Designed miniproteins, single chains, continued (3). Designs and how they scored, part 94

Each design is a single chain, and the fold is of that chain. pLDDT is the mean over its residues in the fold that is shown.

## One batch from the design tools (miniprotein)

Design m11259
Fold by ESMFold2-Fast:
Structure m11259 (fold): chain A 75 residues (1-75)
Amino acid sequence: SLKEELAEKVLAASKEVFALAKPNAEEQADLAALEAAFPAQVEALKKVKTSEEEIQKAIAEIPKIVEEAKKKLEE
């Protein structure tokens, strides 16, 4: 589903940006907790009435958000 694809791409993008931030042990534990909660968050997202067009727009914006986050981390 598009909601599942959006959630998976958001998690992948978050992990990519997080790896660039050189996380300490506490920050790594926070990411692990987020990953453990991910299946429940996906199921919750599937219950929300959202248009496919809005989900597709969100997916298309993810690469731009990742690039902007990477640029800020390099400052």
Scores: mean pLDDT 71

Design m11260
Fold by ESMFold2-Fast:
Structure m11260 (fold): chain A 80 residues (1-80)
Amino acid sequence: SLGDELLKAHEEYKKLLEEIRKRVTDEQFDAILEAIEQSLHLTEEERNKRIEELAKKYGIPVELLKKLFDSYRKIRELLA
């Protein structure tokens, strides 16, 4: 069901969020949360560039940060 898919997507997002939280300061984490929200209004090219810039700046694996952004987008798509 849509509810089951949404719950699964939310748990995946939460797990990715916790993995990133362990790698950065509280201030950096807040900046990442803001960037995720703003990414909903960016093109795919702009979003990918922003992810790469943040990953380099904060020392996060690009793949991990990409998964976090994609996970949030999936939740928003399921709610549309």
Scores: mean pLDDT 86

Design m11261
Fold by ESMFold2-Fast:
Structure m11261 (fold): chain A 68 residues (1-68)
Amino acid sequence: MPPPSRAEIEELLEEAEKRYPSLKDWPRPLKLLLKQEILRHTRSREEAREVLELFAENNGQIPREVLE
């Protein structure tokens, strides 16, 4: 599958913010960094969604797999 577009990542983040309100309260610069890391390290929309779910579930902890 093609890698997720920036717009698709923004849509996934908005959906995650609705399910995890704590994520909505995060500073904009941190959200931008998260979007950039997802865009760089995920190859599909499904991978991007899984990373966002893990991040939101752990109250903003970024999985090590994304940082590598």
Scores: mean pLDDT 67

Design m11262
Fold by ESMFold2-Fast:
Structure m11262 (fold): chain A 88 residues (1-88)
Amino acid sequence: APYNIRRDLLLFSLSPENAEARVKIGELPFGVEKEGDKYVALDVNGNVIGTFESPVEAAEAVRKYIETLSQEEVDKLFEKFLNNEPLK
């Protein structure tokens, strides 16, 4: 795949270590939201792509999703990430 710094930054923020670090300070990884006792992974349009028992597992699902995105979709997602905007 062609090198993409925006994709790499998103993937880095959603690495297991960084996702765990955010959870430890009471925050959720980007693209992850809590619904009841579970965690949902969201796509760029706010649709649920998976439901998980832990926020770190949900972050891994978002990470894998980002690897499949086009440059245009990555750019849209990255803008929301920089502005700390919810995906819903």
Scores: mean pLDDT 81

Design m11263
Fold by ESMFold2-Fast:
Structure m11263 (fold): chain A 87 residues (1-87)
Amino acid sequence: SADEAARRAAELARKLGASPQGVGIAKTAYMAGVMGNPEAAALAARQGSRAVGFDPEKAAELMRKGGESGIDGTVEGAAQAGVEADR
């Protein structure tokens, strides 16, 4: 299921050393891709990241790239987006 794949993306991000925030980004980006709405998720991430001091353009880029994994049915790209959130 999509939920199981999103959990696998999150778990892979964790194994690759992502923070809890990065793990959350991996899961959220994957699900945005599955729903066919990575651009709306990128806009929301850009707006939300300003409130917590995270780079809004980086947040948007990570949602787009991780969302491609959800569209493609792979977990690796979303997991990598989660890892990149910490850089």
Scores: mean pLDDT 76

Design m11264
Fold by ESMFold2-Fast:
Formats: C-alpha cells, structure tokens, sequence
Structure m11264 (fold): chain A 63 residues (1-63)
C-alpha cells in the first residue's frame, strides 16, 4: 500500500497510540495538554487501519 493514500489524521492517531503504548511499557507517562486531549478525542473517531499502524511503527523504529 502507498502511504499517500492514507489519511494524515489516521497516521497521526496511529503514531500517538504507539507512543503511549511504548511509554507505558517503559513506565514513562506522557501527559497531554487539555488542547491535545481534545484533539485526540476528535481524532480517535477516525478509523485506523493496520497499514497506518505499520507505518507508524516503522517511523518510530527510526526515531
């Protein structure tokens, strides 16, 4: 699949989801601002495909 065919909001949500999961695994808590939490609540209504999660994981592996 092509990344250019994925919704940027879907990718952003997948990235945030993986970052939170990895932070939790390491015992590190990442706190969102109120504005960030509000944006996240809007974003989580967007369906996230396995392709988006895969791309987010590959990107995080390079970080």
Amino acid sequence: SMADKLDPKELLLAFNELLEERAKERGVQIKMTEAGKKLYDELKKVPVSEEARKLAREALDGF
Scores: mean pLDDT 69

Design m11265
Fold by ESMFold2-Fast:
Structure m11265 (fold): chain A 61 residues (1-61)
Amino acid sequence: SEAERRAQELRAKGEELDKQAEKYYELGKKDPKNSKTYFAAGDSSRAMAEGYRAQADAIAA
């Protein structure tokens, strides 16, 4: 269905944001001087990913 396709698109966006969050966390671990900025960016990306997953679940319901 179109709802299933839209949910899949949102889940894919969430997966890309999760990958971005992982990259930011790794940068934060390697650069203690800028770690707060990188960890904040990672947390923001992760929160956005969870938002897309929640939207996908709502559409699929």
Scores: mean pLDDT 88

Design m11266
Fold by ESMFold2-Fast:
Structure m11266 (fold): chain A 72 residues (1-72)
Amino acid sequence: DRAAIRAELEAALAAAGITLDDATFERLLSALSLIPRPEMFRGALAEAIAGLRRRQAGIPPVDLGPLRPAAT
């Protein structure tokens, strides 16, 4: 169920403190919705959240641009 997967993705992102633009969210949702097994879905979702958390840590909100992005 696409709506259920969307709700789980939203909940996981909120719990991790991650915000995504709609395009990135829809792309990730589409990829996750192709996974037929709940076990595989949970693993893929956890990997996606971990990857996004790493990216968020590498890009500080107050220092975007060519000056020098640094981890926060």
Scores: mean pLDDT 69

Design m11267
Fold by ESMFold2-Fast:
Structure m11267 (fold): chain A 103 residues (1-103)
Amino acid sequence: EVTASITVTAKAGDVLTVTVTNTGSAALSDVGVALKDAAGTLQALRTADSIAAGGSATFNLTAPKAGTYTVSVSANAAAVGTVLTATVTDASGNTQTATATAA
């Protein structure tokens, strides 16, 4: 399993756009995108069965309250060296990116 995490600050009702890109040569499976608040409480979860090699998937997560959140993206990689790139875009258009490489 490969996991990338990003910390983001949001206002109540803000939609966070999470784009997950698979730059590897094999599909990612069991893709999960979790939004947790500063207390570690799960606020939103989005899933996809797979992301094809060289493909991407976009997820929208709504922040229920103003605060700091952690966006965690996880997937199963069939190939060693598969790179998962997660980009979070906030409601103001600011972006943050994290990458994880399958071992």
Scores: mean pLDDT 81

Design m11268
Fold by ESMFold2-Fast:
Structure m11268 (fold): chain A 62 residues (1-62)
Amino acid sequence: GDILAEIRRLLLAGRYQEAMELAKEAIKRGEITREQLVELARELMARGDLGGATALVLLASE
């Protein structure tokens, strides 16, 4: 399945711990890029979820 879509689904469901763990694993395996995490952060900002957006940006910057 699309790992990026699964991360987005978990974030939208408020399952932040699972979403962050999945995102870390996916980036380490090269399944997603830092740019894709930044784009997800933009979606969260558009929804007013600044905390989730900040977490994704920090993860993408590691």
Scores: mean pLDDT 79

Design m11269
Fold by ESMFold2-Fast:
Structure m11269 (fold): chain A 92 residues (1-92)
Amino acid sequence: ALEEIREAARALESEDEAVRKEAGEKLVELAKDPELRPEVIRALGEAASSEDIKVRLEALKTAGKVESSPEETAAIVGAALRGIGDELDKEL
C-alpha cells in the first residue's frame, strides 16, 4: 500500500496527461483508507511543491477529490498556489 502511494505520486510527474490523471485517481482511491490517508496527503503536499507547474496543478486537482479535512486541503492548496505564483512572477 505504501509502495502504491509512492508509485502513484511519481506517476504524477509524468509527461503524459493520461498517466497523470490515472495517478491522481489511484491516490484518491488509496486516500479512502484511513490508515493510508496521511501518507497520501503528505505525497500530495510534496507534489504541490514541485518545480513543475503541471505536477503542482495535478496535485491540487487530486487534493480537491480527496476527502480531506479543511486544514489538510488548505495546506495542499496553499503549497500549490505559492509554487505557481513564484514561477509565474518570474516569467511575467
Scores: mean pLDDT 71

Design m11270
Fold by ESMFold2-Fast:
Structure m11270 (fold): chain A 69 residues (1-69)
Amino acid sequence: NDKKAKEMTDKIGKMPKSQRDDAILDSVQALLDQGDIGLAKALVDQAKKAGLVSDKTYKQATDMVKKAE
């Protein structure tokens, strides 16, 4: 999960800043729709560590993961 999450955040980091929050939310929702809760959680954690997600969007993504658990 951690390696794949890092690869996903590396791709998001290459996007314009204005698109990064939406890309994180879209990726988390897609992973949760697939039942991949572990990867969705790892993606949110890696995006926060990399500084790619706003505090507001980080809370929203974390709440999405919590509801899927």
Scores: mean pLDDT 82

Design m11271
Fold by ESMFold2-Fast:
Structure m11271 (fold): chain A 72 residues (1-72)
Amino acid sequence: MDARLAQLRARFRDLQRRYDAGQISPDQAIAGINRISADLRALAAQTTDVASMQRISALSGEGGDFADRIRA
């Protein structure tokens, strides 16, 4: 669980860096967040420990905030 969540967080940080650097379009950034969100939902469905669920929820919230910032 921790390794998969770390990979998703790293992918999210890379997506944010690329967007903030102007390397990807808003549409590409939103598509990337939607893919990460789908992977987080799949991970949450198979997660049983509270700490991992809290980390998944936190990353999901960060992704939502980022998507809202792009759409604003």
Scores: mean pLDDT 82

Design m11272
Fold by ESMFold2-Fast:
Structure m11272 (fold): chain A 86 residues (1-86)
Amino acid sequence: MATPMTDEELREVLEENKKKAEELGNKELVEAYDKALELIGKSAEELKEEALKNKDNEAFVALLVDVLARRGHDDLAVETVKEILE
């Protein structure tokens, strides 16, 4: 379907969404975006591991799953969600 996003394109999308979260006053979501931005250069497997490690942080987990899907790792994104949900 859509061409997988590059790390540079993903960073731009996350930075734009962070600005929207700041405008809405959602501090928890802003912090989730900051943490996700630090992980953009990591492998898909490392992103999955970070999501599983932080499964109680729903906003952060959702962002990492979205990053995996936008990179074209749809199967890994689905697997990550299933493992979090048990």
Scores: mean pLDDT 78

Design m11273
Fold by ESMFold2-Fast:
Structure m11273 (fold): chain A 92 residues (1-92)
Amino acid sequence: LTPEQREALDLEVELALIEMEAVILKKEFSRATTPDQLKEILKKAEKLYERAKEVLERLRSNPAAPDSVIRAAEQVIEDIEKLIKEIKEKLN
């Protein structure tokens, strides 16, 4: 593997981990009954959002990154944005 190919693969693995964390946060959100629980989930979701954005930027800068992986990262970011919006709406 070239260095660019190795980095693209490592970013794809990181994206898969972010996707799994997003699923876990959605399950936690569905079970949350208190404002303090919602605030904790929001904090985690905002950190996950920043990580996902960093992964997307690095994928976009990598010539070895497949377009399909870049699109997957964009969808993950939209998914996390929707979760953040829903949590904020429930806190108001």
Scores: mean pLDDT 91

Design m11274
Fold by ESMFold2-Fast:
Structure m11274 (fold): chain A 96 residues (1-96)
Amino acid sequence: SQARLQRFLEDERLSREAMAKSAEKAAELLDPSVAERLRELALGGPEDYPKARELLKEMGKKASEKGDVKAVSLVTGAMINLIGAEFSHEQAERLA
């Protein structure tokens, strides 16, 4: 269904934007120098999802080691949105 395809593409875009927003806030608390890279990866599309995942893993580890509960929560939110984007992308590819 073309309508279902368009919905998954839109869901992917929204998930990418939500990931970028949450990750940027986490970066401000942990390492502001990575904020631009996270935004770039989030906007770069599905080919960059593996790199975004690795960067978020590193940020999550750093947040946990520092005991920064707010940063942990923000990184977790970003990872959930990345999973959402990856899922929506896979569904869109299956329908294309």
Scores: mean pLDDT 83

Design m11275
Fold by ESMFold2-Fast:
Structure m11275 (fold): chain A 60 residues (1-60)
Amino acid sequence: MPLPAVMDDPSVRPPGQSPETHAASLAAAEINSTRSAHVQEVGREMRALALASERVVLPA
């Protein structure tokens, strides 16, 4: 038998936090995640530059 779903709305946010605040918090976490990935990539490229100084590159 089907059950009434009007009281079981999963989109209802928990009390004590507005949907905008919750969304902003999630956006901050997303930015931090993206920042970590970017730092990893920058670190890798900087490492490659350090290794390039070791392997003096000349035109092939």
Scores: mean pLDDT 62

Design m11276
Fold by ESMFold2-Fast:
Structure m11276 (fold): chain A 80 residues (1-80)
Amino acid sequence: SEEFEKYKEKVETIVEIAEEAGRMVHEDGVSSEEALEKFLEEAKKKGISLEEVEKIGKLLSEISDEDKEEAIEKIAKKLA
């Protein structure tokens, strides 16, 4: 499905930006507030709307899978 591939790319992008934000907090000593601001700015630059960020973020928080690739595909299927 074309919708599946589009959402998979968006979810992958959000996960990558979120991982970098987490690294900033845990490794570089950046505040959670500053890391969140940078996360939202990067998502916007990648053409992902605030609504899409919130929806993907909620789904990411609800999944219990430790496998990153399985989690991404599961979320993309729910959004497609």
Scores: mean pLDDT 77

Design m11277
Fold by ESMFold2-Fast:
Structure m11277 (fold): chain A 59 residues (1-59)
Amino acid sequence: SEERRRLLRGIGAVLRAIGDALDLGLQGASQEALEAAAAEARAEARRYGLAEPDLSGFF
C-alpha cells in the first residue's frame, strides 16, 4: 500500500540520519556537531510522523 511505502521511506530516512550521527560520534566530532546530527534525525522522524529517536546515550 502507499501508506506502507511512505512508512518504509520514513524509517529508512530516520535510520540513515541516526547512522550519520553515530558515524560523527565514532570520528570524535564536537558536541555541537553531534547535537546538530541528532536534531536532523529527530527532524526526519517528525517529517514522517514517526517517534523521535533518543540519541542522548551515544553522546
Scores: mean pLDDT 79

Design m11278
Fold by ESMFold2-Fast:
Structure m11278 (fold): chain A 78 residues (1-78)
Amino acid sequence: MKEKLDEALKQITEIVKENGGTVLSYVKNEKSRTIGLSVEFKSEEDIKNTIKNLEEAGFEVLSAVIEGTEAHLVIKVP
């Protein structure tokens, strides 16, 4: 399970980077198969595009808290 979350985090980080974002911090929860992320972008539109791209990649975004250009996401790994 740890390896699956590590591969998911790598893919999520790449999607964030492709949308012009930076991962500030993360937390992995193996029991719930979730990854919590704090991410910073140039705009709120980049945050929305990142969420869409995560969902298209097969991830479920359980929550998204947006504070200006910073977002706190909880992502379910399949």
Scores: mean pLDDT 83

Design m11279
Fold by ESMFold2-Fast:
Structure m11279 (fold): chain A 70 residues (1-70)
Amino acid sequence: SSDESLVATLEDLADQYPELRELLRKAAEAIRARDYETAAKYLEKAAEASTDPTLSQQLRILADWARSQA
C-alpha cells in the first residue's frame, strides 16, 4: 500500500539523518496507526529541524498530504 511505501521511505530517511531519526520514526508510527494528524505534526517538526532545503520541502509536502488524509 502507499502507506507501507511511505513508512519504508521515512525509516530509510531516519537511518540517513540521525538528527531527524526520532521525529521521522514517530511520523512513521503515526502513519501505521492511521493517525494522520499526529503524522503531519511530526513531519512538520522534521522539516523545520532539517538543514537540507530539498528534504525540508519534501517533508512539508508529506505533512500537507497527511493533513489531507485526516
Scores: mean pLDDT 86

Design m11280
Fold by ESMFold2-Fast:
Structure m11280 (fold): chain A 62 residues (1-62)
Amino acid sequence: MTDADLQARRDALVARYLALADQTGNDTLRALVDQYRTAWQNNDMVRMRDVMTQLARLVQQL
């Protein structure tokens, strides 16, 4: 799989999680989204993947 394709899909999912964080007011969700944005700015793909996994787990528990 191409990393660029994976990043594009993660970006779409992160956009949805941003909207969900805004709507629910969940501080933990918002903090994880902020961490993802920071990792993106730093081009830290490993951190982006880790945070994305945590976001998905959190949303499933809600």
Scores: mean pLDDT 74

Design m11281
Fold by ESMFold2-Fast:
Structure m11281 (fold): chain A 78 residues (1-78)
Amino acid sequence: TTRVSVTLDHGRVLSVSEPTPGMTILRRTLSRAPDGTDRLHIDLELHDSGDPVQELRVTVELASGERREVTVTIRREP
C-alpha cells in the first residue's frame, strides 16, 4: 500500500467526493484561515492491487460566491 497526503486551499470547502475503489481515506482535517478560506488536508491510502490512477472531486466556493469543482488526480507508480 502507498500513503499519500493532499492539501487544498482554493476557497470554502463545500463537499468532497467518495473515494474511488482502490483508495481509502484515512483522515480528513479542515482548518479556516483568517481570510475565510478553508485548508483541507486529506490522508489517503492507495491499494497496490487497485488502479494506479485515482481521483477525488472537491467542490469549493470562491469569494465571488461562484462554485468550482477541483479534480485531484492521484497516481501510484507500478
Scores: mean pLDDT 74

Design m11282
Fold by ESMFold2-Fast:
Structure m11282 (fold): chain A 116 residues (1-116)
Amino acid sequence: MEERLEELLERGRALAERAAAAGRQEMEVVAEGDISGEAGSGIAAGGVFLDAEGREVRTALGAVSGVEDGKVVGRGRLEVYRDGELVYEAEFTGDSAAAAFGQAMTAVAEIRAALW
């Protein structure tokens, strides 16, 4: 699960870099498998926005579904970069990749609201 989570997070970083290079203020999301509860399913997301001061903010996240103690569990990891430096990092846990992703997206929305 940890190796798969890191792969999805790296994909999220690549999506954010691509959005930045294209000059697009958007988030791209890629899902693999049934993210609602299938073990090994995952989500990668990455995007760019500008804060109230016009500084570039990049967001990268990965989320994966696995099995822990006989139950399906979602793990998510979020990284936020401002002007190329890591300013926020968090991990999320839920009942699936989709649930962990939802928690991470709530954190992204709160960060955007705080910086906007």
Scores: mean pLDDT 79

Design m11283
Fold by ESMFold2-Fast:
Structure m11283 (fold): chain A 94 residues (1-94)
Amino acid sequence: LKKEVLEAAKELAKLVNENKDNSDLINLVIETINSIKDEKAREILGKVVTLSIQGKVEEALKYLEEALKELDEETIKKLLEAIKEVIKKIEEYL
């Protein structure tokens, strides 16, 4: 599960960093994250995306790896679902 989250987050961070100058897409990503019901998943994913927009992809992934150590399995599952939803929105937009 944690490995799947890290792999999905690597894909998301790359997509966000490669498209950081596309303001419409970045706004869509931010709106999608803000719609996440789980507060911890929303906060973690928000920080990962913010760091990725800044070009700090390695820092974003390191932050996520540390955060995953403190999360319960249910929150990790919700985070994975949230990451996949954001990736889907990006792919449908592109």
Scores: mean pLDDT 81

Design m11284
Fold by ESMFold2-Fast:
Structure m11284 (fold): chain A 114 residues (1-114)
Amino acid sequence: LERARELLRQAIEAFRAGDKEKAKEYARQAILLTLPLLDTSEEARAIFLAARGLILYLSGDKERAEELLREAVLLEEEIAVDVAVAVGLDLSPLLPEIRDEALRRRVEELLAAR
């Protein structure tokens, strides 16, 4: 799954650079790596939801994207937080639901950085 996380980091970089098609391609590749593990790995499900959410956001389905990204963040994967922040999702309502103290602190710091 580290390769899937790396692909999502590349997708975020492409998105920030304005290359939406490259961002979607990296996200699709990340999804393919998670498919065999979806039933057995919460980590794989978080990466899948984050990647799919990014693709939906870039395709204009922002409401569905936000739903999937919120689910991914609540599975407490750092890369899912990075995707959600990159697309501008407000994570403030999710802070009380995040159980991992280090991840909650990261989200608080990212929200305060503006």
Scores: mean pLDDT 79

Design m11285
Fold by ESMFold2-Fast:
Structure m11285 (fold): chain A 80 residues (1-80)
Amino acid sequence: MKEKKIEELMKRIEELEEKALELVEAGASEEEIDKVIEEMKKLIDELEKLDAPSEVIARAIGLLLRVVAAKIAKERGLPL
């Protein structure tokens, strides 16, 4: 069922966002953080292929942007 796959993908994206933010806070390497970002991007591509509702895709992109913003702040030595 298409809806169930969308829910499973969203749950994975949420789990990856939490993991990525924990990695940023813990001072993990850029390589480790980038691997999580790449996985999130792949899951978002899957949501788009499933024609997920625009609000679901927007939320998923929002989670990804939050991680990217945290990574950039860390890389540039900016306070979060």
Scores: mean pLDDT 82

Design m11286
Fold by ESMFold2-Fast:
Structure m11286 (fold): chain A 100 residues (1-100)
Amino acid sequence: SLLDLLEQFRARLAALRARAAASTTLEEVRGVADEFLAMVYHLAAEIEEQAPEFAARLRELADRFVAEAKRSTTLEELKAVFFEAVDEVERLLAELEASL
């Protein structure tokens, strides 16, 4: 179900957040960021038929994150951009779940 999908996504998002927090190199955080991006785009595709406006918002968020991540030149900058993107996704998922 959609609720099960969102619950699994939230659990995986929390795991990525923990991995990013523990990361000590720019390369490690870039790996987490790539996995995060794939997850967000896949979720957008999966919910597109049921919630096209939320799918569009997820894609917009992912695209903005890609642009900001490319401009990040330090571990601290990339982590900050990543955690802000995670927080934005969590807020969007809460809005989606409340609408179900």
Scores: mean pLDDT 89

Design m11287
Fold by ESMFold2-Fast:
Parts: C-alpha cells; structure tokens; sequence
Structure m11287 (fold): chain A 80 residues (1-80)
C-alpha cells in the first residue's frame, strides 16, 4: 500500500523524526488518500502542536499557526 511504502521511506530517509511525528504523518497521508478532510485537519493540527511545543512556542502562536494551516489546506483541497 502507499501508506506502507511511505512508512518505509520515512524510516530510511528521515530516521531523525520522532515516532509520534512519523505516525501522525502516515495517518495524514491515509486521510488525504481517503479524502477525509476532518481527520486530515486533526492530524495536521496535532503535528503543529507537537512541533510548536518542542520549540517553545506559546499557546497563542500554536493556535495562530493551526488556523493558518487549516485555511491553506481547505483552499488547496477546494482547488483539487
């Protein structure tokens, strides 16, 4: 499956990624392939939270980045 190939590629090319981030990326790919916009938005926001917290972003900054990312994602999906 595409998801299994993506997992292998991420493990080989990005062994530096934490397991939690890799799992969220794979779930996002699966949601994208199924055209499950709600699940895709959930996984993308969780990735932003994980990255923001790791880098010391404020809760306000994390929420702003999430809102911007969701807006971009919805625009791109509407154009496809």
Amino acid sequence: SIVEEAERTLREERPDLPEEARELILKAIEAYLKKDVKSLEEYVTKLIELWGKKNGWSEEEIEEVKERAIAILREELAAA
Scores: mean pLDDT 80

Design m11288
Fold by ESMFold2-Fast:
Structure m11288 (fold): chain A 94 residues (1-94)
Amino acid sequence: MEEFDREVKLGVAVLTLAVALVTARRHGYEDVAEKIRELMEVVEELARKGLYDFALETARKALRITQEGIDAGKPDEAVKKLEELIEEARRRVA
């Protein structure tokens, strides 16, 4: 991957997680917001390992899980799915 493509993918991943974080907090889902903050650290580690496509995919999945949880009124389900996503991403870092 070219440096520019890597920087863009990481930037989009970070912005995607920031949108998820703000969305969760605006709806009072602080537990969801906490899991998104943890995912931000994991996405940065994936990027350090050169896994930019997986970092971006992980960020997009996190936003989708957050939005679906809010739309369904099921923050606990969103937390569980985000925890599963964190575990999957951490396995890729290892």
Scores: mean pLDDT 84

Design m11289
Fold by ESMFold2-Fast:
Structure m11289 (fold): chain A 92 residues (1-92)
Amino acid sequence: MKVELSEEEKRRAEELLERAREAAERAAAAVDALEAGEMSPEEAERVLREEFEEVDRAARELAELGPEAEAEATFYRMRAAVARIAFENALK
């Protein structure tokens, strides 16, 4: 049986999902800029660290709202993790 989120919980979930999406996109953009020589490794590492913390925070809050919201947040966690792996590979 589906437990429906309240209108307020739906708005919160949408806000948290948008924050996670934007953070994952900024992490990926930092890796792209590093590979293009437009960003220093130190700056890219700072951006990745900050954006990973933001994605993780949003994902934890989404998990409290239910498994469907948690699954969506997990996608952005994976995107952030891929950006971290790409960053580590770019430094080799």
Scores: mean pLDDT 77

Design m11290
Fold by ESMFold2-Fast:
Structure m11290 (fold): chain A 61 residues (1-61)
Amino acid sequence: METITIDGVEYEVTAKFEFPGTGDVLMTLKHVTDTEVITKTVLKKADGSITVLDESVEPKP
C-alpha cells in the first residue's frame, strides 16, 4: 500500500485518481488510531504540492 506523510502523520492511500491532462493526483488518505478513523481528501499537484480538500474524523466502532 502507498503511504503519504502530512503534518508528521503517515496516511495510507486508499484511492488514487490521476488527471491525465495536468499531472495532478486526487487521493483519499486514511489514518486509523485505536479510537478514531481519520480520512483526508487531498489534491497533489504535478509540482508535488499537496492541498487538503476535505477532512473527517469518525469514531471507530
Scores: mean pLDDT 78

Design m11291
Fold by ESMFold2-Fast:
Structure m11291 (fold): chain A 65 residues (1-65)
Amino acid sequence: SIEEELNIAMVEIDFAVSRNILSMEIKDGEIEIYTYPSEEAREEAERLGKRAEKITGKKVTVYAV
């Protein structure tokens, strides 16, 4: 649906403007976030991940590289 596509686009924009996110993979039913191995990056990834879960309804998992 258009709503689902817009929700995904909003999440992609949020992560694209973050300097702490290395990459993001959007899959059917889940989102994987890869972040730099710093406390600041981890905290930001966790915050953005919770927001993404709320917006998309998909499970978000954060990995430190």
Scores: mean pLDDT 78

Design m11292
Fold by ESMFold2-Fast:
Structure m11292 (fold): chain A 77 residues (1-77)
Amino acid sequence: MKEELEKKARELIDEANRLLDKAVSYEKQGNKEEAERLIKRAEELVDEASKLARQTGNEDLEAEVALAIIRLAVTKI
């Protein structure tokens, strides 16, 4: 079920992006500890999505994962 893996990978990317948005908000509030926990969780979700995307061979999905990885890297600064 390639479509099921693609859907799951997109859901993981969406969740990771929401967590990164929250992490940026917490960082601005000075809550570094909570921001760090959210970034770590987003990293786990992006890693899982990357594994699923590779199994599908869907280039568009792999591009979405690459953008999430870039966003994660920028947020971890």
Scores: mean pLDDT 83

Design m11293
Fold by ESMFold2-Fast:
Structure m11293 (fold): chain A 63 residues (1-63)
Amino acid sequence: SHEAAVAAAKEFHKLYQLYKQGKISLEELLEKVSEIVEKYFGERIEFKSIDEAEDYLVSKIVS
């Protein structure tokens, strides 16, 4: 749903801010984003980059 996509994007944004502040690694960010995607969409995806994860989440919002 749109509500699930917005909630997932907000959780991703919080993780991205932690990554930018050096509080979590890129590997931890991508792992936690995969957990968010499984939680909200039921999809088991391993992202290779931040851009891949962002593009996926944007696709769910604009659909």
Scores: mean pLDDT 84

Design m11294
Fold by ESMFold2-Fast:
Structure m11294 (fold): chain A 83 residues (1-83)
Amino acid sequence: SKAEQLYQQARAELARRGDDAALAVLEAGKAIADKLKGKSLEELREIRAQLTAKERAQPQPAAVRAALAIGLSLAELTVEDKA
């Protein structure tokens, strides 16, 4: 899928550059995307809205926010690739 190709390209590039911090964030995002596997685009949009509201009330560390954003984006792309 397009999502899998983008993930593999990003992972390979970050590993080549030795950017361990960014690689850890990417892998955390991939794990989140895997947990979201099988959800519809509507369900993913609702989760994104809930996370946005929660973040406004109680901000999370930047790395956690980045991992959540990556995971949701990969999950949404995976649904779009199968539609």
Scores: mean pLDDT 81

